# Designed miniproteins, single chains, continued (5), part 77

Each design is a single chain, and the fold is of that chain. pLDDT is the mean over its residues in the fold that is shown.

## One batch from the design tools (miniprotein)

Design m18837
Fold by ESMFold2-Fast:
Structure m18837 (fold): chain A 92 residues (1-92)
Amino acid sequence: SRKEILALVHVIAAESTLFVTERILENNGPIEVAEENLEAAEELIERLEEMREELKEDPELYKKLEEKIRELRERLEKLKERLEEKKKKLEE
């Protein structure tokens, strides 16, 4: 279905953005770029949450998307914590 394909595209976009942010933080790259990427990832996850509500008529697809959103939210939160820790070290 078209809605399923759009959800998958947004999942891939969110995963890719988080992956790039992980690499930036691991290599002590630009804090500004990491921050912008985390903001973009959060917007993509919010869009996925809206799309999940549109898929309520398919319980299996809804469940799979809910599980993926949970995973993405956890990764986002951990990266936000790492970014704040790196900001503190940069100010020292």
Scores: mean pLDDT 86

Design m18838
Fold by ESMFold2-Fast:
Structure m18838 (fold): chain A 94 residues (1-94)
Amino acid sequence: EVVELSEEERRELEIVTELLKAIEKKLGKSLKDFELKEVAEALKYMAEVLGVEEAKRLAEEALELVESDPELALKLVERAAEEIERAIREKARE
């Protein structure tokens, strides 16, 4: 079955793409623990909107680790961002 993106879904994809670019810019700099938590929450939301199960799981795991292991949480957040970027490229190809 062919799933076509609606006009509204395309607008949501554009918004998510711009949010991801802003997050990637922040990830290129040293993040405070509070900023890392905000980024992980944003990535979890974007993963839910896009239906990317792997990115959602990575973001949820990062949220649990922000206080106990912020270095691992940062790596999980970076990986979640990569998965979301991949999903955006796949959907934008339609």
Scores: mean pLDDT 74

Design m18839
Fold by ESMFold2-Fast:
Formats: sequence, C-alpha cells, structure tokens
Structure m18839 (fold): chain A 120 residues (1-120)
Amino acid sequence: AAAAEAQRRAAEHRKEALDYVGLAIGYLTGIANIAREVGLDEQAAEAERYRDEILKAMDDPEKLAEVTKKANEALQKAVERIREVDPEAGERMQILRDNAVEALTKASEHLAEAKALEAA
C-alpha cells in the first residue's frame, strides 16, 4: 500500500516535471525567435542549444539544475546584448528568461521528489 502510493506520487511528480520542461522549451523558443527578429542569430542558436541540453538532462535533477544555471547566465548576457539593439525586445526576452528559469527550477524540484519517492 505505502509502496504503491509512493509510486503514484512519483509518477505525478514526473508528469509535473515534464509539463514544466515543456513550458521552458516554449519560453526558450520565444527567446530564439526574438533574437532572430533583431538579427542576433548567434543568441538565437544559443537558446536552441540550451533547449537540446535541457531535453538531454530532463531525467536527472542535478544535471537539469546545472543546465538551468548555465542557461540563466548565458541568456542574461543575450538579454543585455539585445537591449543594446532593441530595448523593447530586450524586455520581452527578460520576461521569457525569467519564466524559463522558474519553469526549469520547478521541473528540477519535481524530478528530485519523484526520484526520492522511487528510492524509498
């Protein structure tokens, strides 16, 4: 009974983690689109590379947290670069970056909880 309940909760946390990863991928796609609109193709490609790294890390909460930290640092520099070209685009990208980091943090927390429940 307790083991079956833990397995159900772990599955729920894994689903929440996947949903938050999906939201983060959407926000990163938005960042890439804004960067391309202002002619910053390198920053667009960087956001797309972090989408791929997140998908590769999505089953490991420690790896997902590390990728999130690197993406946050890199995308903050991209926001600063875009603000130099288009301040309004920079503001939109900042909102998407903040939302992506929040979603990835929640994904990592849910994945860690799922793994803890599976290990019990």
Scores: mean pLDDT 86

Design m18840
Fold by ESMFold2-Fast:
Structure m18840 (fold): chain A 80 residues (1-80)
Amino acid sequence: SLSPEDLEAEVLLALGDIYLSLARKFAEKGDYDTAIELYKKAIELYEEAIQRATSPRIRQLAQDGLERAKKELEELEKKK
């Protein structure tokens, strides 16, 4: 059974993944300003998931998501 902290971290991780997916869709459509805002929201959610997670697995998944979101944001900002 997941602890309350790990359940909260899983919800934040899932929200981070949703915002990352949405950021990618707006970037693909050329709406870079909206995509940048969505990437920043994904980053914030992954950082919160890392802070709340007591499970090494959940923390690792959130760290992986954070690294992807930061890399994709940096690549997108270079296109401006």
Scores: mean pLDDT 88

Design m18841
Fold by ESMFold2-Fast:
Structure m18841 (fold): chain A 60 residues (1-60)
Amino acid sequence: MEKEELLKKIDELIEKIEKILKEAGRELKRGKIDLSKLTVEQLKSILEGLEEVLKALEEA
């Protein structure tokens, strides 16, 4: 997976997680992170972590 594709997928997952949390009356508190500065390997790790978080929220 290319870096640009990873960045797009990460952004989409964050938006989905934020929407689910907001609908549940919660807010996602996150710092401003420039993901474009991260390596492909770091972005893959973030993507995998976000996919697990989304799955946990959907199963809750």
Scores: mean pLDDT 72

Design m18843
Fold by ESMFold2-Fast:
Structure m18843 (fold): chain A 60 residues (1-60)
Amino acid sequence: MEAVEAAARAIEEARRQGLSDEQAITAANMVVVKLLGPETSAKKIQEIVEEAKRLVEERR
């Protein structure tokens, strides 16, 4: 839950700064890796980032 919220904030901040969707997703991935550790599986990172994207869409 906390990682999803942090990733969502990273996406919102990147969009606020005018960054592309690709850059926003990259920022979210980096935040998740920083919180959960560099050994976190790519699948787990993708699941968290995808959930964060849905959360951001719901707040639109």
Scores: mean pLDDT 79

Design m18844
Fold by ESMFold2-Fast:
Structure m18844 (fold): chain A 63 residues (1-63)
Amino acid sequence: MSIEELLEKAREAIKKKDFDKAFEYLNQAEEEASKIPDPKEKLEKLIEIGVLKLEAAVAKVFP
């Protein structure tokens, strides 16, 4: 599964308040991003994943 697909699934899970599933997809996206050989592309994807993880954490704590 692509990082983009995993991020889309994570966003849908956050919208549905399914935070366990959201973090599962985000962790999978982070694992896939770790395999990217280009440091610029890797950093860009890790930042995108990190922002979405923060959004999920905030939404879980402050519904």
Scores: mean pLDDT 83

Design m18845
Fold by ESMFold2-Fast:
Structure m18845 (fold): chain A 65 residues (1-65)
Amino acid sequence: SKEFEAEVYLALGLIYYTLGKKYNSIEAFEKAIELFRKAIELGHPDAPQYLADAEKALEEIRKKK
């Protein structure tokens, strides 16, 4: 179902978001953002907040590089 697909994209986004935080990885945050956007498109209600968190984290890391 679309709901299950949204959940899978959210879960994958969270994995990359965690890697981005752990390693200060721009590439990992960019992948998390892409995955969270797909979760939003599929209607996951929690995905907009995680997208905002990931975009903010990417902004912070870019200020240092």
Scores: mean pLDDT 87

Design m18846
Fold by ESMFold2-Fast:
Structure m18846 (fold): chain A 70 residues (1-70)
Amino acid sequence: SFEELAEKLLEVARKYGSEEAVELIEEAIEHLKRGDLETAERLFLKAMLLMSDEARKEVGKLVKELFELV
């Protein structure tokens, strides 16, 4: 489900990302829930730029799956 995937994404972000990256992902999820796909994509990309390559790959996979559900 969307909620299960969003929670998993936030858990991964908290393990690998900074507080700033987590805040951006939380904001992106809210925009995605409201149907603002463009803003959500921009915020997810900003968050991923703050992460290591390994974290970015894991987060990127989950973000892609989340977009497939909307």
Scores: mean pLDDT 84

Design m18847
Fold by ESMFold2-Fast:
Structure m18847 (fold): chain A 72 residues (1-72)
Amino acid sequence: NAFRKGVVAYSKGDYEKAVKYFEEALKENPSATLYQFLGDVYEKLGDKEKAEEYYRKAQELDPRNPYYEQFK
């Protein structure tokens, strides 16, 4: 599936490919985990503004996750 392909691409350092697969996964079912991975990918690409936007979206979907408290 697209999410799994995105995670594999991210682990290999193929960040542009990871973005593509995670965006495909978003079209089917957005989730806090998926937004978190998009944030992580954009941090690796040096796009801090997009990373913060996606972390915010992840936190909005899962406000009880203490991981996201670090990005407020």
Scores: mean pLDDT 78

Design m18848
Fold by ESMFold2-Fast:
Order: sequence, then C-alpha cells, then structure tokens
Structure m18848 (fold): chain A 65 residues (1-65)
Amino acid sequence: SEYTERAQKALEEARKEVNEILKSVKMSSFDADLAIRLLGTARIAESDGDLDLAKRFRKLADDII
C-alpha cells in the first residue's frame, strides 16, 4: 500500500541518518535501533503534517544519541 511504501522509505532514511551518526558516536545496537524507529516515526508524522508529534519523536531520539 502507499502508506507501507512511505513507512519503509522513512525507516530507510532514518537508518542512513543513524549510520552517519555512528561514524562519530558509539552507541549500543539497542539504542541505534530505537533511534531509527523514533526518527522513522518522526518522518512519517512530518509527511502527515503533524509537526508537534514529529518534534516529540525527534527529541526522544536526540535524548539517546
């Protein structure tokens, strides 16, 4: 479905973002996976126009990075 394609793209972009951070910052695989999920969810919220929700998820990711 269209939603599934957007969700998969958001997760792929979030994974690339976290992999870039991992070049300079050491974190556990658990924290890295959590950051990917949080940033992916933020990107989906941004695409839906829910900027408040997106900001909250990005802050949660920043707190573990």
Scores: mean pLDDT 82

Design m18849
Fold by ESMFold2-Fast:
Structure m18849 (fold): chain A 77 residues (1-77)
Amino acid sequence: EMAALKAEYAAKAAALAEALAAGDMKKALEEAKKLAEVMRRAAELKTKNESKEKAEEILKKLEEQAKETLEYLEKQI
């Protein structure tokens, strides 16, 4: 499952890069939102065997990074 999420992440990252290269900022924002969702799912899987405190810390950090990326892209549109 983690390997499948890594493959999905790579595919979404490639789609985002293509949209940015094409200058399609609306498409780029859409793909960035999908990428953020994949990152959130990966964080949940990563933390399944961690302590609750450690799991929450890792998830929060990834959510903050995803939010910053989305806010940045929204400002560019």
Scores: mean pLDDT 69

Design m18850
Fold by ESMFold2-Fast:
Structure m18850 (fold): chain A 77 residues (1-77)
Amino acid sequence: SKEEFIEEGLKKAKKLLEEGKISEEFFEKAVKLVMKSTGISEEEARAYAGLVFDDLLKQGIKPEEIKKAVEEVEKEE
């Protein structure tokens, strides 16, 4: 459900921020980019970003690589 998606995504986002794997500043930039590109709510965008970042990190993609990808998208806007 939408509620389960938001809960799981926000839980993953919180864990990543608490563990220092993703900075708050970087996470906020990613959330704004998702909102701008998709038109979804801030809460849904935060959940989506949390799920995506968690998945990328589990695939062995380094935090530095995720940060560079987001910064490249931000520069194109």
Scores: mean pLDDT 79

Design m18851
Fold by ESMFold2-Fast:
Structure m18851 (fold): chain A 81 residues (1-81)
Amino acid sequence: LGEAAALRKKGNYDEAIKLYEEEIAKDPNNAEAYYLLGETYFEQGNYDKAIEYYEKALELDPNFKRAKENLEKVKEKKKKL
């Protein structure tokens, strides 16, 4: 996750997405990996994908406060477009 997070912060979204997808393939119940994939799509401007992956994170962990808060933020940004 650390390498993918570093790539995401550099704006290398496609590389970060690939690493998060590999983490999900290794552990499909990893709510944090779905959340970080959602964050990556949000930063890329792909709001539909961001919503999809935040919702997957919340399906795995309904008490995931960061995923819930960021889901609300991305929905608000999409509404203004």
Scores: mean pLDDT 82

Design m18852
Fold by ESMFold2-Fast:
Structure m18852 (fold): chain A 99 residues (1-99)
Amino acid sequence: SNELLQYANERSVEDLAEELIKRIDQLKEIHPALVEGLIEAARRLGAEDLVEEIRAAYEKNDLEAFKEAAKRLVKRAVEQNDRFSLASLLELVEAILRR
C-alpha cells in the first residue's frame, strides 16, 4: 500500500529491523500468513537457505528455530537495504500479535 511505502521511507532500515525483531520475539506460535510473508521476502532477497530453514521450522512446529530464521532474514534485509520487506513484515507481525 502507499501508506506502507511511506512508513518504510520515513524510518531507518535499522529502526524497522529493531522493531521487527522485538515483535518476532513476542510470537507465541507460528502463523501460516507469516510463513508465507517470510518466504516471499526470502525469495526476493535470494535467501533460498532461509526459505528451507523457515519451512523446516514450520513443519516441525519449532517456534525458537522459526524466530531465529526470521531474525536472520531481517539481518539479510538490512544488508540489502530492503525497507519495504522490513515494513511489510512488521505490519504483518503486528497484525498477528493483535489477534
Scores: mean pLDDT 84

Design m18853
Fold by ESMFold2-Fast:
Structure m18853 (fold): chain A 61 residues (1-61)
Amino acid sequence: SPEEELIKKLVEEAEKEFSPEDVEYLKKLLDWLKSQGLSPEQIKRAFESLVEQLRAQKAAA
């Protein structure tokens, strides 16, 4: 489905930037977003916001 393809692509992009532990955290967030009945576009937007938050957290640590 378009949703499954999007999730796979978002995970692959996250794997280029984040540790395996952080990628597992992001996968759990994607599963939660999927469970909320959001559209692929809404999932992408929400995930991008969460990635920016994670980047800010790591920059502060």
Scores: mean pLDDT 81

Design m18854
Fold by ESMFold2-Fast:
Structure m18854 (fold): chain A 92 residues (1-92)
Amino acid sequence: SITEVIGLVLRLIGYDIDGKKVNVLIRGGTLELDIGGLTPEQIKLLVDFFKKLEEKGYKVEIEVEGDHVKAKIEGLNDEELAEVLEFVLSLL
């Protein structure tokens, strides 16, 4: 899908947003994110967002280590995945 292509491109370039390292892996309705260089406020916003997705019935795993947030979200369609990725990038 086009979303898998976008994920591959982001993975290849190791997208650097305002001094933050963003790694994205997209596979079969699963989105895996590893974002580093985050402020405590950005960590809170990301964690709160992912918890809201869990409340909506998605399978969500969240791990916070120092200035890194790792999240895995399962059960997204291509439109939902694009919306999640756009929102995450808007917080950075």
Scores: mean pLDDT 73

Design m18855
Fold by ESMFold2-Fast:
Structure m18855 (fold): chain A 92 residues (1-92)
Amino acid sequence: MSKEELLERIEELLEENRELLKEIRKLLDENPDVPKEKILKFIALELRLIGLEFELELFKKKGASKEELERLLKELEELKEELKKLLEELKK
């Protein structure tokens, strides 16, 4: 995968993760009985996405190796799976 292809996939995953966070937040707002533990998990995942967005902006300004972009992609894929799991648990 080229650096350009990695950047495109990273941008796609950032948008996918942002949409998942919006869906989760909507469910939290609609359900007052959600356990505090799940709300704290949501906050932790939101902060993780913010950190990854910051890393991408830094990479755009300072340059990044292919390995750094591949790591960021992997972390975004892992975050997406954690967000999907939380979303599924909240729909129960």
Scores: mean pLDDT 87

Design m18856
Fold by ESMFold2-Fast:
Structure m18856 (fold): chain A 67 residues (1-67)
Amino acid sequence: SREEEIERLSKRFKVPKDLIEYLLEKGYNFRQVEAILRFLPSLKTKEQVDLVLRLIGDRLDEYAALL
């Protein structure tokens, strides 16, 4: 389920569940969210996510394809 997948990613990457839900609300799928967390594990806040996505957003699908 959606909730189980959010909990799995939250525990695996040690990030708040709210951050994962925030990324999903922006339109990213679970594979794209996992790619973001895999390559950018220091992200802890929505503001940090917004900054990084402005810098690399168009390349996110390329990174997701590697996972």
Scores: mean pLDDT 74

Design m18857
Fold by ESMFold2-Fast:
Formats: structure tokens, C-alpha cells, sequence
Structure m18857 (fold): chain A 58 residues (1-58)
């Protein structure tokens, strides 16, 4: 359902933000790539976010 996807997106965004603050950039990018595999509907946005983290911090 859309509501469940929105909730999972929010949770992933919070975890990614936490990992980025901690300097765990590789884990943050990996989390987004794994999320993209589970949720094809948001895969493009998740992969763009992972690429942005890699380009800016790695």
C-alpha cells in the first residue's frame, strides 16, 4: 500500500541521515541500494540518493 511505502521511505531516510552524520557513507549508500531492490516503485529515487552520497562523500 502507498501508506506503508511512505512509512518505509521515512524510516530509511532517517537511517540514512543518521549514517551520514556518523560518517558511515558506504553503509548509507548500501542501505539505499538494498531499499531500491525491495521497492521498485521508488528505486530510481533511492538509487539517485545513493549515487549522490557516493559522489559527495566517497
Amino acid sequence: SMAEIEKEVEEVEREVARLVVLGRYEEAAQLLRDFAKKHPEVAEEALKAADSIEAKFL
Scores: mean pLDDT 83

Design m18858
Fold by ESMFold2-Fast:
Formats: C-alpha cells, sequence, structure tokens
Structure m18858 (fold): chain A 72 residues (1-72)
C-alpha cells in the first residue's frame, strides 16, 4: 500500500513535468500493486488526460469513461 502511494506521487510528478509516457507507466504499476486504492478514480482521470497528450484518443476515451463511472 505505501509503495503504491509512492508510485502515484512519482507518476503525478512525471505528469506535471510533461512526461506523460512515464506518468501512465507509473500509474499502471501503482494500480497493479493496489487496484482498489482510494486514488484510483483520480488516477484514471489523469491517465485519460495523459493519453490525450500522447495522441492516443481511444485510450483517453476508455480511461475517461472508467473515471466517470467510479468517481464523483
Amino acid sequence: MEKALQLFEEARKAYENGDYEKAVSLFEEALKIDPEHPLRPEVLRLMAEAYKKLGDTEKAEQYQAEADRVAA
């Protein structure tokens, strides 16, 4: 659990620095460690935005739909 939180923080830093490929990779690793983490809805939303920046419209729409389903 603590390792997943650390990976979420590193992924968020990568996103803020414009390293979107690194951000999605770290988010995926964090979700593999703790798939039910309380930050999952926010992570899915950030992954959707990161995929938009990478030009992967299909992945962006997929993650946005998942984020909208599980987040308020």
Scores: mean pLDDT 78

Design m18859
Fold by ESMFold2-Fast:
Structure m18859 (fold): chain A 88 residues (1-88)
Amino acid sequence: ALEELRAQIEREVAEVKPIAEELREKYPDEPPVKIMEKLLEVARERGLALFTASMEAARAVGQGASDEEALAIFRERLEALRAEEAAR
């Protein structure tokens, strides 16, 4: 479960990295907080739901959640985003 979550995060991170680098190159004088805001907006536009859900699950593990709890958070958030898309 956790290993599968890690693999999915790694794939999404690989896609996020060039986006982050492009934003840093285009906005060299912007503070990190503003770059992060732009990055999240682009990630949402690209539908990187796995990255968002994975970050929430990883944070929960860091706060003492079990692997099962983290996986439940991941699935719940991902399902919520997909349900929203399916309702269109």
Scores: mean pLDDT 72

Design m18860
Fold by ESMFold2-Fast:
Structure m18860 (fold): chain A 84 residues (1-84)
Amino acid sequence: DLKKLLKAIGLILRVIGLEFDIRLLGEPQTPEAQALIDQGRKLFEQGLEYFKQGKYDEAIELLEKSIELYEQAIALQKAVLAQQ
């Protein structure tokens, strides 16, 4: 399905952008931020594997969860850095 393929590609590009944002914020300031980044990365890798297999529904599900975890990690990092 072309629509699902394009959606999955858009989500992959969004995760890559969030990884760049995480790198710009520097080292994780808390164990919780580190755990969110590690979980998000694992789900991104699993989503890419499903994408490679043409399983776009499964890829989209995992990529959306990866984005949620990365956004939580970024929010937590920004909150901690704002207190410093």
Scores: mean pLDDT 89

Design m18861
Fold by ESMFold2-Fast:
Structure m18861 (fold): chain A 76 residues (1-76)
Amino acid sequence: MSKEEALRLAFRAAAEAVVEGYKKGLSPDEIAELARQRAYELAKKMGLSDEEAEEIGRVAENVARFLATALELYDK
């Protein structure tokens, strides 16, 4: 997997987690954890190593936390 492909996977997982979590009223930290888990599972299904899957998961986690926090601030 290229770095670009990994980023696209992480961003997709983050976006999906933010949309789902926001509708359910989850906190930014809960949304971030959801994104991390989904990105990890997707990466593992694509045949990536545990280390690579964890890295992609952490990117998704950080992106999702940032987006969820921004949405929470703008809802004020």
Scores: mean pLDDT 82

Design m18862
Fold by ESMFold2-Fast:
Structure m18862 (fold): chain A 57 residues (1-57)
Amino acid sequence: ELPLPALARTPEARARAEAAIDANVDYLLAEGRITEEEVPALRERMRRVWEAALAAT
């Protein structure tokens, strides 16, 4: 059994985080809050925030 911080860094937890990022980006696109051209930069920014949060755990 892995400790909670290690479990949060599993491939399964990562896949869930990536899915949440994609859902948020899709929501912002559907609302017209961002352009399609901004999507890759926003996805990368959100992923970096998630990685920083894991490092703080």
Scores: mean pLDDT 71

Design m18863
Fold by ESMFold2-Fast:
Structure m18863 (fold): chain A 89 residues (1-89)
Amino acid sequence: EKKKLLEEAKRHIEEGIKATLAKDYETAIEHYEKAAELAEKAGDEEAAELARAAVELTRKAAANPDDVTLVAAAVLLGVAALIQLDRAL
C-alpha cells in the first residue's frame, strides 16, 4: 500500500508540473494537494512538505500570472517533490 501511495503521489506531481507549465494553476493546485495528501499518508513528510510548498507558490503564481519567477519556483518545488518520491520508491 505505501508503495502504491507513493506511485500515485508521483503521478499527481507529474500532472501538477505539466499544469503549472501550461499556466493551468487551478488544475496544478488540485494535483499538488492530492500528492501532498498521498505522500503524508505514505509517511513521506518531506515529499508532502515540498508538494504543499508547490501549492503555495502556484497560488501566488495564479494571483500574479505575469511573474515568471513564481511559476519557475512552483515548477522547481514540484520537481523536488518528484525527486523525493523517486528516492522513497
Scores: mean pLDDT 84

Design m18864
Fold by ESMFold2-Fast:
Structure m18864 (fold): chain A 93 residues (1-93)
Amino acid sequence: AAAYLAKGNAAFAANDYQSAISQYKKAIALDPANASAYLNLGNAYYNLQEYAKAISAFQKAIALGNSAAYAALGAAYEKLGDAAKAAEALAKA
């Protein structure tokens, strides 16, 4: 899991978001409780403008205890035009 997370982070830093997503999904397959992998997966989807997939990943990160994902969840809702859900998420950040 840690090796795939590191490869995902390296791809993300290189702006290779599709490779980052692939590596984060492999990290999650080995450790489904890794809240940081879901947060990073959501951030990669957000950068590809796949906001619905980003929201799903951020919600899983939050459910696993990573409250840092609330700010990112709010930003993704803003991109989809859901101002009410964006405000609700940002209030929890």
Scores: mean pLDDT 87

Design m18865
Fold by ESMFold2-Fast:
Structure m18865 (fold): chain A 69 residues (1-69)
Amino acid sequence: GKPGLVKIKGANPAVGETRDAEFNGKKGKATVLSGGGQVGARIEVEVDGKTYEAEVLKVFDDYTLARVL
């Protein structure tokens, strides 16, 4: 299957910032661990009590798109 994708609310979340997120259409929270919301940044995402590590692929005006590692 395709790698998991996560959408994080807003552009360019900062390191240590937690925002609303969706993982494959399911609501959750994402916390940025390093690099901020820039392309290549690492983000830890929690959805339904499960934690995933993700890398930022693209930043849009209203959301940041990341790929689960």
Scores: mean pLDDT 76

Design m18866
Fold by ESMFold2-Fast:
Structure m18866 (fold): chain A 73 residues (1-73)
Amino acid sequence: MKEKEAEEARKKAEEARRKAEEFEERAERLKREIEENPNASPEVVREYIREGAEAGLYLMLAESYRIYAESLL
């Protein structure tokens, strides 16, 4: 039943993509805050880096699941 496995992989890819978009949106807001305030606290900068890193990780995870799903066909 490769079809069920491919379907699950596609759902996981879509879920990871949505999470990547959410983290990217948060990172973008923090980036604007930093750009508008040159004295932004180190905590805000650390949050920006963390949110951006998570967005990148979920984007990589989504791509991995997409490739895996395609490999089952």
Scores: mean pLDDT 82

Design m18867
Fold by ESMFold2-Fast:
Structure m18867 (fold): chain A 81 residues (1-81)
Amino acid sequence: SKEKKVEEIVKKLEEYRKEFIEKLRSMGAPEEMIKKIEELMKKAIELIKKYLLTGNEEDRKKAEEIIEEIRKLVEEIKEKL
């Protein structure tokens, strides 16, 4: 039950990642920035999965730090568009 709920959350996060990356491409974001954001999103999703399965607060903290990095990169892209 817990594992199934975690997999459902991870699936939704992966779908959001794909949609978000396609949106950035449609807006004309540089490919180097898109690749960096995609790598960070994948890393954050993996850390969120670990946290949801184990309750390890360090994984949650690392995921939050990566999400903040993504936010800053997205703001940088918006400023250039």
Scores: mean pLDDT 86

Design m18868
Fold by ESMFold2-Fast:
Structure m18868 (fold): chain A 61 residues (1-61)
Amino acid sequence: MKRKGKYRLVDIETFEEKEVEGELEELSPYFARLITEDGTVYYGLKAGDTLLVFRKEKIEK
C-alpha cells in the first residue's frame, strides 16, 4: 500500500537526517521504498515514520 506524506530519512553511512515528502511503498513490514517527486527512490528499513536508507536510485522521467 502506498502512503503520501513526510518521512524522516536517515543515511546508514553518515547518520545524516532529512525530511522528505513523497510516496512510501511498503514492500514488507520491515522494508520500504520512498518515491519522491524529483524521481529519486530511497530503499531502506522501516521504523515507524523513519526510513534507514541503504540504497538510492533515480528513476528516469
Scores: mean pLDDT 77

Design m18869
Fold by ESMFold2-Fast:
Structure m18869 (fold): chain A 82 residues (1-82)
Amino acid sequence: SMAEEEALRRADELARRAGEAFHEGKYEEAIRLLEEAARILLEAGALEAAAQAYRQLAALYRSMGKEEEAEEALRKAEELLK
């Protein structure tokens, strides 16, 4: 659908910006951008892409030493792909 295609494009842009923020040490901004990407993908029903966004969030949280938040993000990714 056009809504899913638009969501995938917007989420891809947000993920690129999140990667840039991460490389600049702006971890809170990177988290916010990836959370927005996951939200947009969930609203559009793009569950596989949303799960991938949550896995990226988990990796980011682990790089920050936030294991509990990383586990929660992975749990959300797993629930989407049941």
Scores: mean pLDDT 88

Design m18870
Fold by ESMFold2-Fast:
Structure m18870 (fold): chain A 74 residues (1-74)
Amino acid sequence: KKEEAERLLDQGIAALKAGNYEEAVKLFEQAIEKAKGVDPELEARAYAYLGVAYFHLGDEEKANEAFRKAEEIA
């Protein structure tokens, strides 16, 4: 589960760098699911990147929600 969460986070970051923001959102959401209750630091990082992806998609509401969750967990 933890190793899978790390792989999903890395794949999400790669998608984000490539400008594939919708794919990045899906990958970060999956990373969060796998990290939840197992790795709070990775969960917080995945939420922070999810916020960045939503910001690039123009969804400021979801971006702000994701950033707040990252701060609450960290």
Scores: mean pLDDT 85

Design m18871
Fold by ESMFold2-Fast:
Structure m18871 (fold): chain A 62 residues (1-62)
Amino acid sequence: MKVAVVIAAKSEEQYEAAVAEAKKAFPDAELIFIKAKTVEEAVEIALKLEKEEGIPSVVVDR
């Protein structure tokens, strides 16, 4: 099962931390990581992935 994790992070360290947390939360899933500049962009990307590809999506704000 594919899960998209769309991360709005201000730094690479925050992005890496969010990636690590997502891997713990979904250990058996194929994770797709996407960087977003803002939480609003992250939400838009997540909604498009769910609507167009049927991929469940999670937004992370850092």
Scores: mean pLDDT 79

Design m18872
Fold by ESMFold2-Fast:
Structure m18872 (fold): chain A 61 residues (1-61)
Amino acid sequence: MEEVFREVDAMAIGMKYGAEATPENLDEAIKKAEEEVKDLGPRARQAAIAFARGVYAGIHG
């Protein structure tokens, strides 16, 4: 159960950074999302990165 909640928190963090990212700072935004979730485990890290990229693509694609 705890792992699911951590993954949801990571998704929210990824979405925030993805929405705020510009083409010039996308890599930096992804690194910030990854750093905020680094202690939550590999699934949280993957979720944050995926949602940051996905939200960015949805806004800028």
Scores: mean pLDDT 77

Design m18873
Fold by ESMFold2-Fast:
Structure m18873 (fold): chain A 86 residues (1-86)
Amino acid sequence: MTLDEQIAELEKEISENPTNAVLWNELGVLYMARRDYEKAIEAFQKSIALDPTNAEAWRNLGKAYEALGDYEKAKKYFEQAKKIEA
């Protein structure tokens, strides 16, 4: 399955389950793989809004900002992930 096919399948699953934070996090990961960092950020932010205790989503948000060169935001979100796992 191609990356674009995986994204389309997840978008379909999300349309059926829009409050599932895990699916939004997975969509963000696929956008990261496609280097669509702005869409990845939007997906990770939706995941966090639905489940703010998901440390992985906070870490992924940090990675997306790091990929965009926003190291200050990346650091903030990595620290938030660490606090949740403590």
Scores: mean pLDDT 89

